# Ledger of designs, part 7: designed miniproteins, single chains, continued (3)

Each design is a single chain, and the fold is of that chain. pLDDT is the mean over its residues in the fold that is shown.

## One batch from the design tools (miniprotein)

Design m8230
Fold by ESMFold2-Fast:
Structure m8230 (fold): chain A 76 residues (1-76)
Amino acid sequence: SEAEELLKKGIEYYRKGDYEKAAEYFTQAAKVAEPTDPVLAARAYSLAYNAYLKAGDEEKAQEYFDKAVQLLNEVS
């Protein structure tokens, strides 16, 4: 799926230490997954949160943490 391909690219950039690029791919994966697989979307937002923390972008990290929590509350 498109979301899985985007997650794979995000993981590749994360492994290279390009946390900003990894977060961009994880964020795109989450948006693609959100309408059909909110659990996968929440996981992708959680990965974006971690990647933004590694990048030193605390504001973006908090934004995507909140999105992950919101989605989990909606489906749980």
Scores: mean pLDDT 86

Design m8231
Fold by ESMFold2-Fast:
Structure m8231 (fold): chain A 76 residues (1-76)
Amino acid sequence: MIYSKNDIEAESLLSFARMYIALGKLYKSKGDYEAAKEAYKRAIELAEEAIALSENPEIIKEAREVKEEAEELIKE
């Protein structure tokens, strides 16, 4: 089996993190910069949880990439 229970949960956290990045980009496009920053901050938290939970190198790599994207977006 490729995924453990923790890896499945980490993938779910990653999916939510990506959703929050998309939501943040949507808020930013509407001029709501505060809501955008809150969404990106939540994406960072979820990506960090996925990194902590997963032992799968591919999931950890994806989670780090999502975290880095959200961190760059929050600095804008």
Scores: mean pLDDT 83

Design m8232
Fold by ESMFold2-Fast:
Structure m8232 (fold): chain A 56 residues (1-56)
Amino acid sequence: SALREALIARERAELARLADPEEAARLGEGLGLPPDLAARLVEMLRDVLEMVLSRM
């Protein structure tokens, strides 16, 4: 599905942006999260999503 491919591409682009530690820290500050916790959550989310996408 074209919609599915577009959504996957968008999520990958967002994950690539969040892979930047400064972007992740800024996002975490907006949510009131400590920088180390924000970075860890981003890494976990990226790994989970990569695992899901690799199986699709």
Scores: mean pLDDT 71

Design m8233
Fold by ESMFold2-Fast:
Structure m8233 (fold): chain A 76 residues (1-76)
Amino acid sequence: MLQEAQQIAQRSAQVGAQQGLQGPSDEESKRLAKEGAFQAGADLVHVHIGPDSITVGATVTVGDATATAIARLPRP
């Protein structure tokens, strides 16, 4: 349960961050990051757009286990 939640959270955060980098603006990047993370299995998503990076936090609950993972990618 916990290991499964952690794996989904990690994947969701990574997918969200990668999708967010495809956005031409901060608003579009946030939208794409949230959509990507939710589609990958996240229950809760937080996105922070910095000047040189995008950070996505994904929280996943599987049964009685909850896990959060964070992915941070550099912006071009």
Scores: mean pLDDT 82

Design m8234
Fold by ESMFold2-Fast:
Structure m8234 (fold): chain A 68 residues (1-68)
Amino acid sequence: MEEEARRRAEEERERGRREVEEMREAGRRGRERNPELGDVIEGIMESGASASELIAERRAKRLLEEAR
């Protein structure tokens, strides 16, 4: 059972990494399209990426604790 929880936790972290990459890519595209607002758009997307990473890590940790 704990091995299954670790597998799910790792999948959750992988999902978080993909979301982070997508948000950073969106930030780069936003900056390219709107140079005057690029820094603001990139900052917003980076903030969202950081939040997604924290959420994924918390979910992974919770899955491991629930397996106890």
Scores: mean pLDDT 75

Design m8235
Fold by ESMFold2-Fast:
Formats: sequence, structure tokens, C-alpha cells
Structure m8235 (fold): chain A 98 residues (1-98)
Amino acid sequence: SSALEAEIRKLEEELAALSQEYSNEKDPEKQMELLVEIADLRLRIAQLETKLTGDEEAVRQRLARWLDVLREVAKLTLPESEYARFEARVAELEAEYG
């Protein structure tokens, strides 16, 4: 629907803005918070894409690949304690998404 498409577009704009903020952030605590927000937005976009397209499998596969890349970025950039918190929070978000 046009309403779903508009909502997806708005979330994609928010995702782009957070990604820019993350690329310039140097504080590990804030980097972790931004990566969690990025994951949350991507999960919400995936929910809406599934409703829009009806192709749950294709959306799930793209989401899984994207989250794997995000986890690798987090593992390489965050200290151990911030990475552990990132993983726990993303796991909670994935459980909410289903």
C-alpha cells in the first residue's frame, strides 16, 4: 500500500542518517547505541517489506545477511563489553520481530 511504502521510505531516511552519525562517532558507548538503533530500524523495515511484498523468505534472507555484516562491523569496532551489550540487545529485537 502507499501508506506502507511511505513508512518504509521514512525509516530508510532515518537509517541513512543514523549510518552517517555512526561513521563519524568515536565514543564506544554511543557507537554501540547507534548500531542497536540501526538494527532496530532495519528489523522494522523488514517487517513492513514483508507486509508489502508477501515474500517473507526473501525478506528474511536479506535481513539475515545484512545483520551478519552489522555484527562483523560491531565485532571489529566495539570493545568487548560494548559488543556483548550490542549482541544481547539485537537478540532481544530479533525475538520481538519473530
Scores: mean pLDDT 88

Design m8236
Fold by ESMFold2-Fast:
Structure m8236 (fold): chain A 80 residues (1-80)
Amino acid sequence: SMEERLQRLRERYEELKKKADEIIKKSTNPGIKRYIESLKTALDLELRHAEQTQSPEDIERAEEMLKFAEEELKRIEKNL
């Protein structure tokens, strides 16, 4: 259901925030912190929009952005 998709997105976002905080703690590069914070902010806005509209298109957009953010964190962590 759409409600289950939104719940999974929220849970994935909470896990992403935990991973982001771990990466920020390990990094001495202030640019990495700023970039990760911008990803978190953009993703929060997309999730809130999807939750408000409950539109399949908005949910899919949020899922795509979350996947992008997850891959970016993996890339950053690998290069720490």
Scores: mean pLDDT 87

Design m8237
Fold by ESMFold2-Fast:
Structure m8237 (fold): chain A 60 residues (1-60)
Amino acid sequence: SLAEAAAKVAEASGLDFAGARGLVEAVREGLATPEQIGRAVAQATGADAEKVAAALAEAG
């Protein structure tokens, strides 16, 4: 579900649920790849890019 996907991405990224949900929706809509978002989130927040990308790949 979207809620389960968003929760996993929030754990990987350190973002809040609303932010994580937006990232899952962006991947599902084809606006960006998990790898592109993972890199951007790592640059913005210091999160692990590979962990964020992996969570998004499972979610999208």
Scores: mean pLDDT 83

Design m8238
Fold by ESMFold2-Fast:
Structure m8238 (fold): chain A 59 residues (1-59)
Amino acid sequence: SFGDEIAKLIQELVDKGKSKEEILEAVREFAKRHNPEYADLIVEAVKEALDVGDKIYVS
């Protein structure tokens, strides 16, 4: 599903040590290509999720 693809993309970028900004840019481009109507909402949701998950990746 689209949500699964977004989650997989985020995980791959995190594993590669990409910055939060780089991850958000990649998600924005991906979302615009697949669901432009929801792209901004998806980017906002991902940003919020990354802010919560920072406790895991800030080790």
Scores: mean pLDDT 74

Design m8239
Fold by ESMFold2-Fast:
Structure m8239 (fold): chain A 67 residues (1-67)
Amino acid sequence: MEEYIKKGKEYIEKGKQALADGNKTEARKYFLKALEYYSKALEIDPENEEVRKLLQETAKLFKEVSA
């Protein structure tokens, strides 16, 4: 699970960097990857509040770059 949380956070950083570079399409892809990793972490520990919060925050970022 720790590995999935770490990968999710890495993709969030990549997505934020892509946004800073003006590349919304790449940012969207990175935030989607972060969602996938956090979802995998949550499948291992469904009651993990940290992962649930990270998923919620990542979903907001994904919506922001999709608008």
Scores: mean pLDDT 82

Design m8240
Fold by ESMFold2-Fast:
Structure m8240 (fold): chain A 89 residues (1-89)
Amino acid sequence: MRTLLVLRVRGPEEGPLVLALDEETGEVLGVFPGELSVEEAAERAAAALGLEVVSIERLSLAEALRLPAARKATEEYGLLEDALRVVAR
């Protein structure tokens, strides 16, 4: 099993992006257009790893920003607008 974070972020210069991260390492596993839902980005990221989505949990922005991987992503990509925790296997 693998736990992914799927985040919608908005940079000051760029439009919105959706990021799929490994929760443990903070590694960026995928970058998607901001028009894509965080749920669809989760399914695409899992499929790219040869995994299936087992569960999706919506996180509050405050909960997401307590996670080191999410804080690092917001420093690199911009303001957090939405967050999912995804379990895949």
Scores: mean pLDDT 85

Design m8241
Fold by ESMFold2-Fast:
Structure m8241 (fold): chain A 74 residues (1-74)
Amino acid sequence: SARDEFLRQLLAEKGKELRDKLGDSSESMAIIQEVMGKMAELARELDAAGASEEEIRRALDEFLKKEMEKIEKS
């Protein structure tokens, strides 16, 4: 469906953004996998709640921003 395609493409965009920022070391890949898992779960929860594509994108953008801030503060 168009909705499933949107979610797949959005998560792919976020995965690329994380790889571009964190690199491809084993440690970075482990962090990317964990953050991507959390984003996929958040996207599924919002989709199930009937959120719009714009709302889901905004929520994932904010989530990623907060996760990156946590990584930088560690």
Scores: mean pLDDT 85

Design m8242
Fold by ESMFold2-Fast:
Structure m8242 (fold): chain A 61 residues (1-61)
Amino acid sequence: SPVVADLIAQLKDPNPVTRLSAAEVLGTYYGDLPEVQAALKEALKDPDPEVRKAAEEALKK
């Protein structure tokens, strides 16, 4: 899906607010997709603690 690919790209955005929003949307609507789970696991290593927390919460679903 183009939308999922764009959101995964946003997880690597320079702006931590953009990365946080992408992690929350991916976790809420697309968390069952293997490619999203892989991208969120990488987001667990993000320098921003709020982005890491959002990725962790997304992966608990």
Scores: mean pLDDT 84

Design m8243
Fold by ESMFold2-Fast:
Structure m8243 (fold): chain A 65 residues (1-65)
Amino acid sequence: LAVVDVDEEKVKEQTEALKAAGYEVDGFVQPMSVELVRQLFAKGYKGVLNGAESIDTLLALAKTL
């Protein structure tokens, strides 16, 4: 999984929460763009998540992936 947001602290909090739940996650501190999403899927990420969402929302989304 990839977590993307411009807020470094949000990316860190969200990636740590998802890793604690047992997911393999990398954080990216940059604006979400269509090009970035395409690049991340091309690299083999199964899901690209918006780090601005709540931790509960990201955990619920990760369970469906």
Scores: mean pLDDT 83

Design m8244
Fold by ESMFold2-Fast:
Structure m8244 (fold): chain A 58 residues (1-58)
Amino acid sequence: KAEEELKKKAYEEAKKLDEEASKQNDALLAAGDVAGAEAYGQKKYEEGVKIMKEAEEK
């Protein structure tokens, strides 16, 4: 099914996004911006979840 390939691609894109977000979050924590790091991490997590959910809707 085309759905399988779309889900796999979406999963890989979400994983790459999460890795980049983790690096940015670590940089914010290193700068002492704990609140900003938490807000940024939550926003990026929600973006990843949305990507996966949209792929599943196919």
Scores: mean pLDDT 74

Design m8245
Fold by ESMFold2-Fast:
Structure m8245 (fold): chain A 76 residues (1-76)
Amino acid sequence: AEEEMLRLGEEAVRLHKEAETALKNGDFDKAAEYYRRAAEVYRRLSEIARAQGLDHTAEVMERGAEELERKAEEVK
């Protein structure tokens, strides 16, 4: 669980950074793709946190996923 959460956290950060880079390059389709992938990772983190009884952490991760999905939909 710890190793999986660490790996997923690193992946989420990487995907978020790649989305920001794609936005700076004007690659809006790529940015939306990375934001959606990062959101999926945050949902997985939320599931793991909830399974461990970390309800507050799970809520934070879920809100993060919702925000990333919103960004993906708002990208032009």
Scores: mean pLDDT 83

Design m8246
Fold by ESMFold2-Fast:
Structure m8246 (fold): chain A 71 residues (1-71)
Amino acid sequence: LSEEVRREVRGMFLGAEAALETSKDVELSGSQMARVIGLGMATGANNAAKSDEEVREAAEKAVREYLEELK
């Protein structure tokens, strides 16, 4: 894998981890959980050039906004 792809994959994993932690105490359907994980991964990949902390914060913010819309 190229270094660029490797960074994006790392971003995806950090984003997925942040998404799971952010939604941990929220009752979601399987499809909603899949969307939350996908959103976290996409946000992480999109911010892969930033620090790990910034990637996690971006994913957490995106997921929180999505969870608010589900209300």
Scores: mean pLDDT 83

Design m8247
Fold by ESMFold2-Fast:
Structure m8247 (fold): chain A 96 residues (1-96)
Amino acid sequence: KKKIDFETDIALVMIEIHLAKEAVKRGDYESALEAIDRAIKRLQEISEKYPEYKEDFDKAISLLEEARKLVPTDPEKAIQLLDEAGDILSKAAEKA
């Protein structure tokens, strides 16, 4: 049950990252920024819920904050940072 809750929480963040990437690709930077903000908020909430993964979540949050900053000026780099954040979360889910 705890593992399923964790996987569900991570999956919801991964969906927001995917929505952000697709929004950046189509030039919808407003939707991209909103999706990144939702992903950051979810990660902050699950970091409190799963303190054993705090280091991985803090790294993912940092990458998402940098991606948010780069969305309007360097969308290709923003997508790379979103992918890196997603990879960290995917690896955390594999360890659970």
Scores: mean pLDDT 85

Design m8248
Fold by ESMFold2-Fast:
Parts: sequence; C-alpha cells; structure tokens
Structure m8248 (fold): chain A 78 residues (1-78)
Amino acid sequence: ALEEGEAALEAGDYESAARHFEAALAEDPDDARAWGLLAAAYIRLGDFEKAAEYAARALRLGSDEERGEFHRLLKETL
C-alpha cells in the first residue's frame, strides 16, 4: 500500500516502492499523492518518460500542497 511504498522509497528500494504505489493506485486511481510518489520512484529508477507521465497525472489531480511536495522531491532527487 501507500505507506509501504513510502517506506521502500526511504530505504532506497525504488523498484519495490514503484510496485507498492502501483498497487495503491489500483485501489484509488484518483490519489494524486500516490501518482506523485510513483513519479519520484521512476525518476530514481532513471525512467524519466514514465516519471513525466505520472507527474502530469499527479498535477492534474493534486492540490497546491501536493504540487509543492512533488517540486521538492524533484529538487532533492535531481
């Protein structure tokens, strides 16, 4: 789920994090936070095309706070 994905992301297990976020999105496809976290995981995996697609989805669904969180993740990761 989302919390397990976040823990995996913090542990540096980006492939596991992506799988957990994908599972969370299968349950709630309107979760802007999960889309943003999935984008962050794919940035760390080096798949910038998928990261851009998922980030666009997160921005479309997310609040101003979620957009700020995503900006911070990009700055910390890149």
Scores: mean pLDDT 75

Design m8249
Fold by ESMFold2-Fast:
Structure m8249 (fold): chain A 60 residues (1-60)
Amino acid sequence: SKKEEEELLEKIKEALRKQAEELGRKVTDEEIEELAKAIYEDAKEAGASIEQLKKAIEES
């Protein structure tokens, strides 16, 4: 559903922010938004399900 897609996108953004923090990298909110959106769209084009994307984020 659209709600599940939005929740997944937020999780991708949080994972990216956390990784940047752990690596001591400074990233802008705009960079995080664009990267998260690109990851989500690329995965959708590859035929990945929302469940598969959630697992990939949890393992990263």
Scores: mean pLDDT 75

Design m8250
Fold by ESMFold2-Fast:
Structure m8250 (fold): chain A 55 residues (1-55)
Amino acid sequence: SKEDELYERLKEALLNSASVEELEKILEEAKKDPSTSKGLLELIESLVKAEREGS
């Protein structure tokens, strides 16, 4: 499913210490899909926030 693909992309981004811009792109794709779970959206949003607060 698209949610599974987004989750795999998120995991890959985290393993590779992706930039906040890459995480925000994943978040925008998740927001475009109404079937994306609230839990996944919240997870991506918190990761974007954490990356922005990082160096």
Scores: mean pLDDT 77

Design m8251
Fold by ESMFold2-Fast:
Structure m8251 (fold): chain A 56 residues (1-56)
Amino acid sequence: VEEARRAVEAGDLAAAEAVAERLREQMSKAPTEEEFLRLAADLAEAVRLIREARAA
């Protein structure tokens, strides 16, 4: 999430999208439900930041 936030603040939406894609891939490989939910929360936050940046 922090990496995605920094990318959005720098105006690098491609880098922010890459962070979101990496989080999706990590979710598919998550060994526990707790880790999956944590990654899902991070992905939701990254997607929200990207969406808000695109709307501006």
Scores: mean pLDDT 78

Design m8252
Fold by ESMFold2-Fast:
Structure m8252 (fold): chain A 74 residues (1-74)
Amino acid sequence: TNEEIIKILEEAMKVSDTETAAFLRGLIAEIKAGKKISAEEVENLRKLLLSITKDPKVAEAIEKAFDKIIELTK
């Protein structure tokens, strides 16, 4: 559900750097506004976030969070 996706993204924000957290906040706002997110959009966002993330621990947390989100969008 959208609520589960939001919760996963909020948890990822807690361990993210400032730039990554800002991107995740924007995504949460879009989902709260009623945007339906596709698996392709989730994958594109994961790739974008991983490309800007400098901390390996943050990257691992993003990968785990987005794997859960992708399963929820199937």
Scores: mean pLDDT 73

Design m8253
Fold by ESMFold2-Fast:
Structure m8253 (fold): chain A 73 residues (1-73)
Amino acid sequence: LEKEIQEAIEAGDYEKAAELAARYLKEVEGASEEEAERHLRKNLALGKVEELLKAGKEEEARKLLEEARAELA
């Protein structure tokens, strides 16, 4: 599972990486459904920020990161 997460990140498939990480928390580390869902939402937002940064859209990435942090409070 960890290897699959790493492969998804290296492929730029942050959505798949986030889903696999949430499953890892539930199945391996015994996290609750709510904790896994919260982690999924965080990782999806961070993956989008990373995509925007790689595309040179720093201002959009910053705004999305701020919005994601507010939603996770």
Scores: mean pLDDT 72

Design m8254
Fold by ESMFold2-Fast:
Structure m8254 (fold): chain A 60 residues (1-60)
Amino acid sequence: SHVITVEFESEEAAERAAAYVNEHYPDTEATVEGKTLTLVSSGSLEHAIGAALAAIGEGL
């Protein structure tokens, strides 16, 4: 498993990012604590990085 954390400008941005990842990345679980998004991927590092990049894009 791979764990990646991403910090956003707002809690609302983190929640949007989490919703997107949970909908589109079935091997990755996204959880939010304040402005911090935690991604836990059961897939490859490549898949984990893909989910993190998608999360950053949605949070912008």
Scores: mean pLDDT 83

Design m8255
Fold by ESMFold2-Fast:
Structure m8255 (fold): chain A 65 residues (1-65)
Amino acid sequence: SWIEFLEESKEYAEKTIKDEKAKKEVVELLDKAIEAARQGDSKAAMEYAIKAGELMNKALEEEKK
């Protein structure tokens, strides 16, 4: 399900992102996406999920050496 995907993405971010500030911001965005999805606000859920993915990608790029 969509909510399961968001929860798995949150777990992945918590395990993978080394930068604590970026990790916190990504997790907070995914929590907002999950909450919006549970309330039926699919537009807000998608917007938060996209922001989380963008921030996660940037954080992971910075960590590649």
Scores: mean pLDDT 83

Design m8256
Fold by ESMFold2-Fast:
Structure m8256 (fold): chain A 80 residues (1-80)
Amino acid sequence: SAVEAARARLAEGERHFAAGDLETAREHYEAALIGLERELGPDHPEVAEALRALGRVYEAMGDHERAARYYARADALLAK
C-alpha cells in the first residue's frame, strides 16, 4: 500500500542517517513525509515522526533554522 511504501521510506532514511549519508536520508524522509501526509492526513502521529526525522537530519547538516521549523511542526502536532 502507499502508506507501507511511505513507512519503508522512513526506515530507509533512518538506515542512511545512521550511516552518515545525510543527503540520502533527507530525500527518503521528505518522500516519507509526503506519502504519510497524503495517506493519513497532516495531523496523524506518523507524520510527526517524519517531521522529527527531517529535524534531526537538518540539525546534523548544520541547518538549524530548517531543523527548528520541522521540530516545531512535529511538537504542535503531538500537543493535540
Scores: mean pLDDT 86

Design m8257
Fold by ESMFold2-Fast:
Structure m8257 (fold): chain A 55 residues (1-55)
Amino acid sequence: SEELERALEEVRRIAEEKGLSPVQIDVAMAEARRLLEEGWSPEEVVEYFRERLGK
């Protein structure tokens, strides 16, 4: 869905802004997709990565 695509795009943007390497970005994207598949909302996934990558 468009909401899922926007959430994944936002996670990538956050990771890139934090200066993660390409490998680290790939890992973060894989984690984001897994959380969505486990039933997390797009908003919950984005917030999780804002907190986790903000440290």
Scores: mean pLDDT 83

Design m8258
Fold by ESMFold2-Fast:
Structure m8258 (fold): chain A 60 residues (1-60)
Amino acid sequence: GLAIAYNNLGVLYSNLGRLDEADEAYQKAAAIYRSLGNEEGALDVEVKAGINFIKAAVSK
């Protein structure tokens, strides 16, 4: 679904070093998962966003 598409986009941007775009995609995916009642999916994406934030803070 759409949440999976945004999660995949977040992974792609993260791998390209586009950490701001990755964060936006993960936030959109998490919002969609929550709207569907999928708390596990939302939490997984939030963890990925947190790791992405740490990458942005530690390395460029």
Scores: mean pLDDT 79

Design m8259
Fold by ESMFold2-Fast:
Structure m8259 (fold): chain A 92 residues (1-92)
Amino acid sequence: SAALRAELDALVAELEARGIGVRVEIRGTTVRITLSGLSPTQATAAALTAIGLGLDGIEVEVKIDGDTLEVTITAPTEDEALRAAIAILRSA
């Protein structure tokens, strides 16, 4: 939905203001998030949130490379994928 995309955009701006690099790519029911410049605590919090979403039946792939976290989310709907993405961004 437009409201969820607006919420996502606002969170991206908030994280960028805190010095975190954020890239979000939305392709139908798949959302890819790349977070860079993370502290170990921030990377752990975001990764644990992503794993928790995977346990709740959302398809989640997590990749950590140094201070960079990549999460690919595939959900039954775009709105569900966007909500999952928002939860991960809020945990950083």
Scores: mean pLDDT 84

Design m8260
Fold by ESMFold2-Fast:
Structure m8260 (fold): chain A 61 residues (1-61)
Amino acid sequence: SEQEAARLITAAYISAVGLELEGKKDAAEKVRKLVNEAMAETDPERQIELAKEAIDIAAKA
């Protein structure tokens, strides 16, 4: 759903900010790239896929 996509993109964006504050610049850059790709997508399912990938990278950082 569009609501789920927006929620996950927001969570991924917040995660990127947290990684930057921790000095984890490489992980933050990867998360931001996926967030930007998700925001450029028009398909909510693809947005969800990209946002989940970003969150997984943040969780492993």
Scores: mean pLDDT 85

Design m8261
Fold by ESMFold2-Fast:
Structure m8261 (fold): chain A 78 residues (1-78)
Amino acid sequence: TEATLAEVLALQAELARALEAGDAARAAALRDRLVALVGRLPEEVQRALLEGYAAEAAAHPDDAFARELAARLAALLA
């Protein structure tokens, strides 16, 4: 739904701010909420979001947080 997609976009913005602030605990909580909401979206939208996060993780191979987020999103499509 439009409301769920808007909520995902808001969580992505909050997650970016938490990561910039170095707030690991908040970033982890926001990641968990993001994965749960993405799981409610149509598979096509889930796939597009996974492709974006997988590309980000590949660009930053030393970023454990990016790899964990991409892996959790990939699990939704397995």
Scores: mean pLDDT 77

Design m8262
Fold by ESMFold2-Fast:
Structure m8262 (fold): chain A 84 residues (1-84)
Amino acid sequence: MEEYEKGLKENEEKLKQYIEELKKKAEELSVNEEGKKKAEELYAEAEKIEKSWEENLKVAQQVADDISKHVGRTADELVERRRR
């Protein structure tokens, strides 16, 4: 469980860096009208990635909860079998 949380934090930091990189590129491109349109596309991409990450975090938390329940039940079953 703790290793899973560490992995999530590392992936979150990498995604934040990628989003910041996209925003920085958008700012660099927004020096003219053509670049402003491209910058809007990059901002839209960054927002899409951010929303996708929020949805993935919700799914990952739900999956982690489901695994915890399944592993707990299996551990209880194994303990019960060992005592028989």
Scores: mean pLDDT 67

Design m8263
Fold by ESMFold2-Fast:
Parts: sequence; structure tokens; C-alpha cells
Structure m8263 (fold): chain A 65 residues (1-65)
Amino acid sequence: SFAAELEARYEAENTPETLLALAEEMGKELLKKVEENPEEADVEEVKKFIEEQLERLREELARAA
């Protein structure tokens, strides 16, 4: 899977860019699962949660010296 490829890249390169790419792909997979089962969770709420977590990760990685 694409997530497995990104995970392998992160393990090999250990960079903020590869970590962010992995997190973004995992977020997309989670959103797709929720969209397929909208009765189990609010799609808009999950999307907002994913966007907020990714933004936090981007800011934390940008501040890491």
C-alpha cells in the first residue's frame, strides 16, 4: 500500500518531510473509511480533526531545530 511505502521511506530517511507525508496519507485513509461508513462518525468532524492534527504536526516540525 502507499502508506506502507511512505512508512518505509520515513524509516529509511527519518526526515520531517517523510513523517508529514506518512501522516497525510494515514489521514486520507481514515477519512475514506469514515466516508464509507458515515453513520458511525461525522465526516466533517473527522475531516476537521485530521486537518487540525496535520497543521499541528507541520508547525511542530517547523519549530524543531
Scores: mean pLDDT 75

Design m8264
Fold by ESMFold2-Fast:
Structure m8264 (fold): chain A 61 residues (1-61)
Amino acid sequence: SLEDIIEQIKLGLKVNAKTVEDLEELAKRIRRLVEQHPAFTPEQKAAIEKALDELVEEFKK
């Protein structure tokens, strides 16, 4: 499901990012991949991008 995909992305970012800068860099790469992926609807892409933005903001404080 979309929720499962979002949770896996968040987990991967949390495990691989040591700093906020690392997290922002990885999040930008994932946003690019998602935007280019034809299997996602515009609404699903927006939901994933929003979740990435919220995760980055949470890490900033």
Scores: mean pLDDT 80

Design m8265
Fold by ESMFold2-Fast:
Structure m8265 (fold): chain A 58 residues (1-58)
Amino acid sequence: SEAELEEAAKKIQELLRKAKADGDAENLQKAVREVLKALDLSEETKKRLAELFDVEVP
């Protein structure tokens, strides 16, 4: 669980870094939400990741 959270966080941070450089923040938020859904994480874990990366999860 924690290892999965760390792995997901690293992938999301990498995506955020690239999107910020490219200026595609809107597309990044969609990509992050898709990743969070695909990982089948608990609601609590999703909230923590969303807060960490300042992304809204539906």
Scores: mean pLDDT 66

Design m8266
Fold by ESMFold2-Fast:
Structure m8266 (fold): chain A 77 residues (1-77)
Amino acid sequence: EEIDRLGESGDPRHVIPLLSYLTSPDPEVRVRAARALGRIGDPRAIGALEWMYENDPDPEVREAAREALERIREKLA
C-alpha cells in the first residue's frame, strides 16, 4: 500500500525510492514498485524496468515490468 501510494502521487521525486524497492527480495514488493513506476511515467525508470523484464526470476514481476514500460512509453508518445 505504501509503495502504491508513491506511484499514485505521480511525484517524480518518488522514482529513486521506488527503484530501490525493485531490488527487494520479496517479489510482491517488486511487482508493486514496478507498477508504481509505471503510474509515475518517469523515463528514468525505463532502464531498470527493461532489465527486470528480461532478468527477474519471477514471471509476475516480469509482467509487471512489461506493463509499466508500456504505460511509460504511452505517456511519452
Scores: mean pLDDT 81

Design m8267
Fold by ESMFold2-Fast:
Structure m8267 (fold): chain A 75 residues (1-75)
Amino acid sequence: TAEELVELARRAVEDARRLAEELLAAGEGERALELLREQAEEAERAAARDPALREALEVAARGARETLEELERAL
C-alpha cells in the first residue's frame, strides 16, 4: 500500500542519516553532502514522474534535504 511505501521511505531516511553521520565522523563530510544532494534530487524527479510513488518519494526527498541541511551546519 501507499502507507507501506511511506513507512519504507521513513526507514530509508533514518538509515541514510546514520550513514551520513558515520561519513562525517570519518572526515568524509563532503562526500556525504554529495550523496545526499544526489539522492534528494533523484527522489524529487521520480516523485514528479510517478503519482503512485509520489508520497513515499516526497518523504525520502524531504528526509535527504533535512539531513543535508544538518550536515552543512555541522561542517
Scores: mean pLDDT 80

Design m8268
Fold by ESMFold2-Fast:
Structure m8268 (fold): chain A 79 residues (1-79)
Amino acid sequence: DKEKILKEIEKVYEELKRYLEEALKTNPSIRPELQKMLDRAEELVEMGKKASVEEAQKILKELRLYLFQAKLVLDQVTG
């Protein structure tokens, strides 16, 4: 079932990447913070590909938390 987890990781990463890139275009002042989040998300995706099923599940949870944080940051800068 690792393939299903990896597909979910990819979906969450693509959504996260879209939100972070949109925020970077609309508010350059938050660039360093958002770039750090994007870099960490990319590392997590690569780690997930090599991880065990249990580790990949933990990576998926961490990416979902990053997506939640990215949405909060975007809401703050677009209000």
Scores: mean pLDDT 77

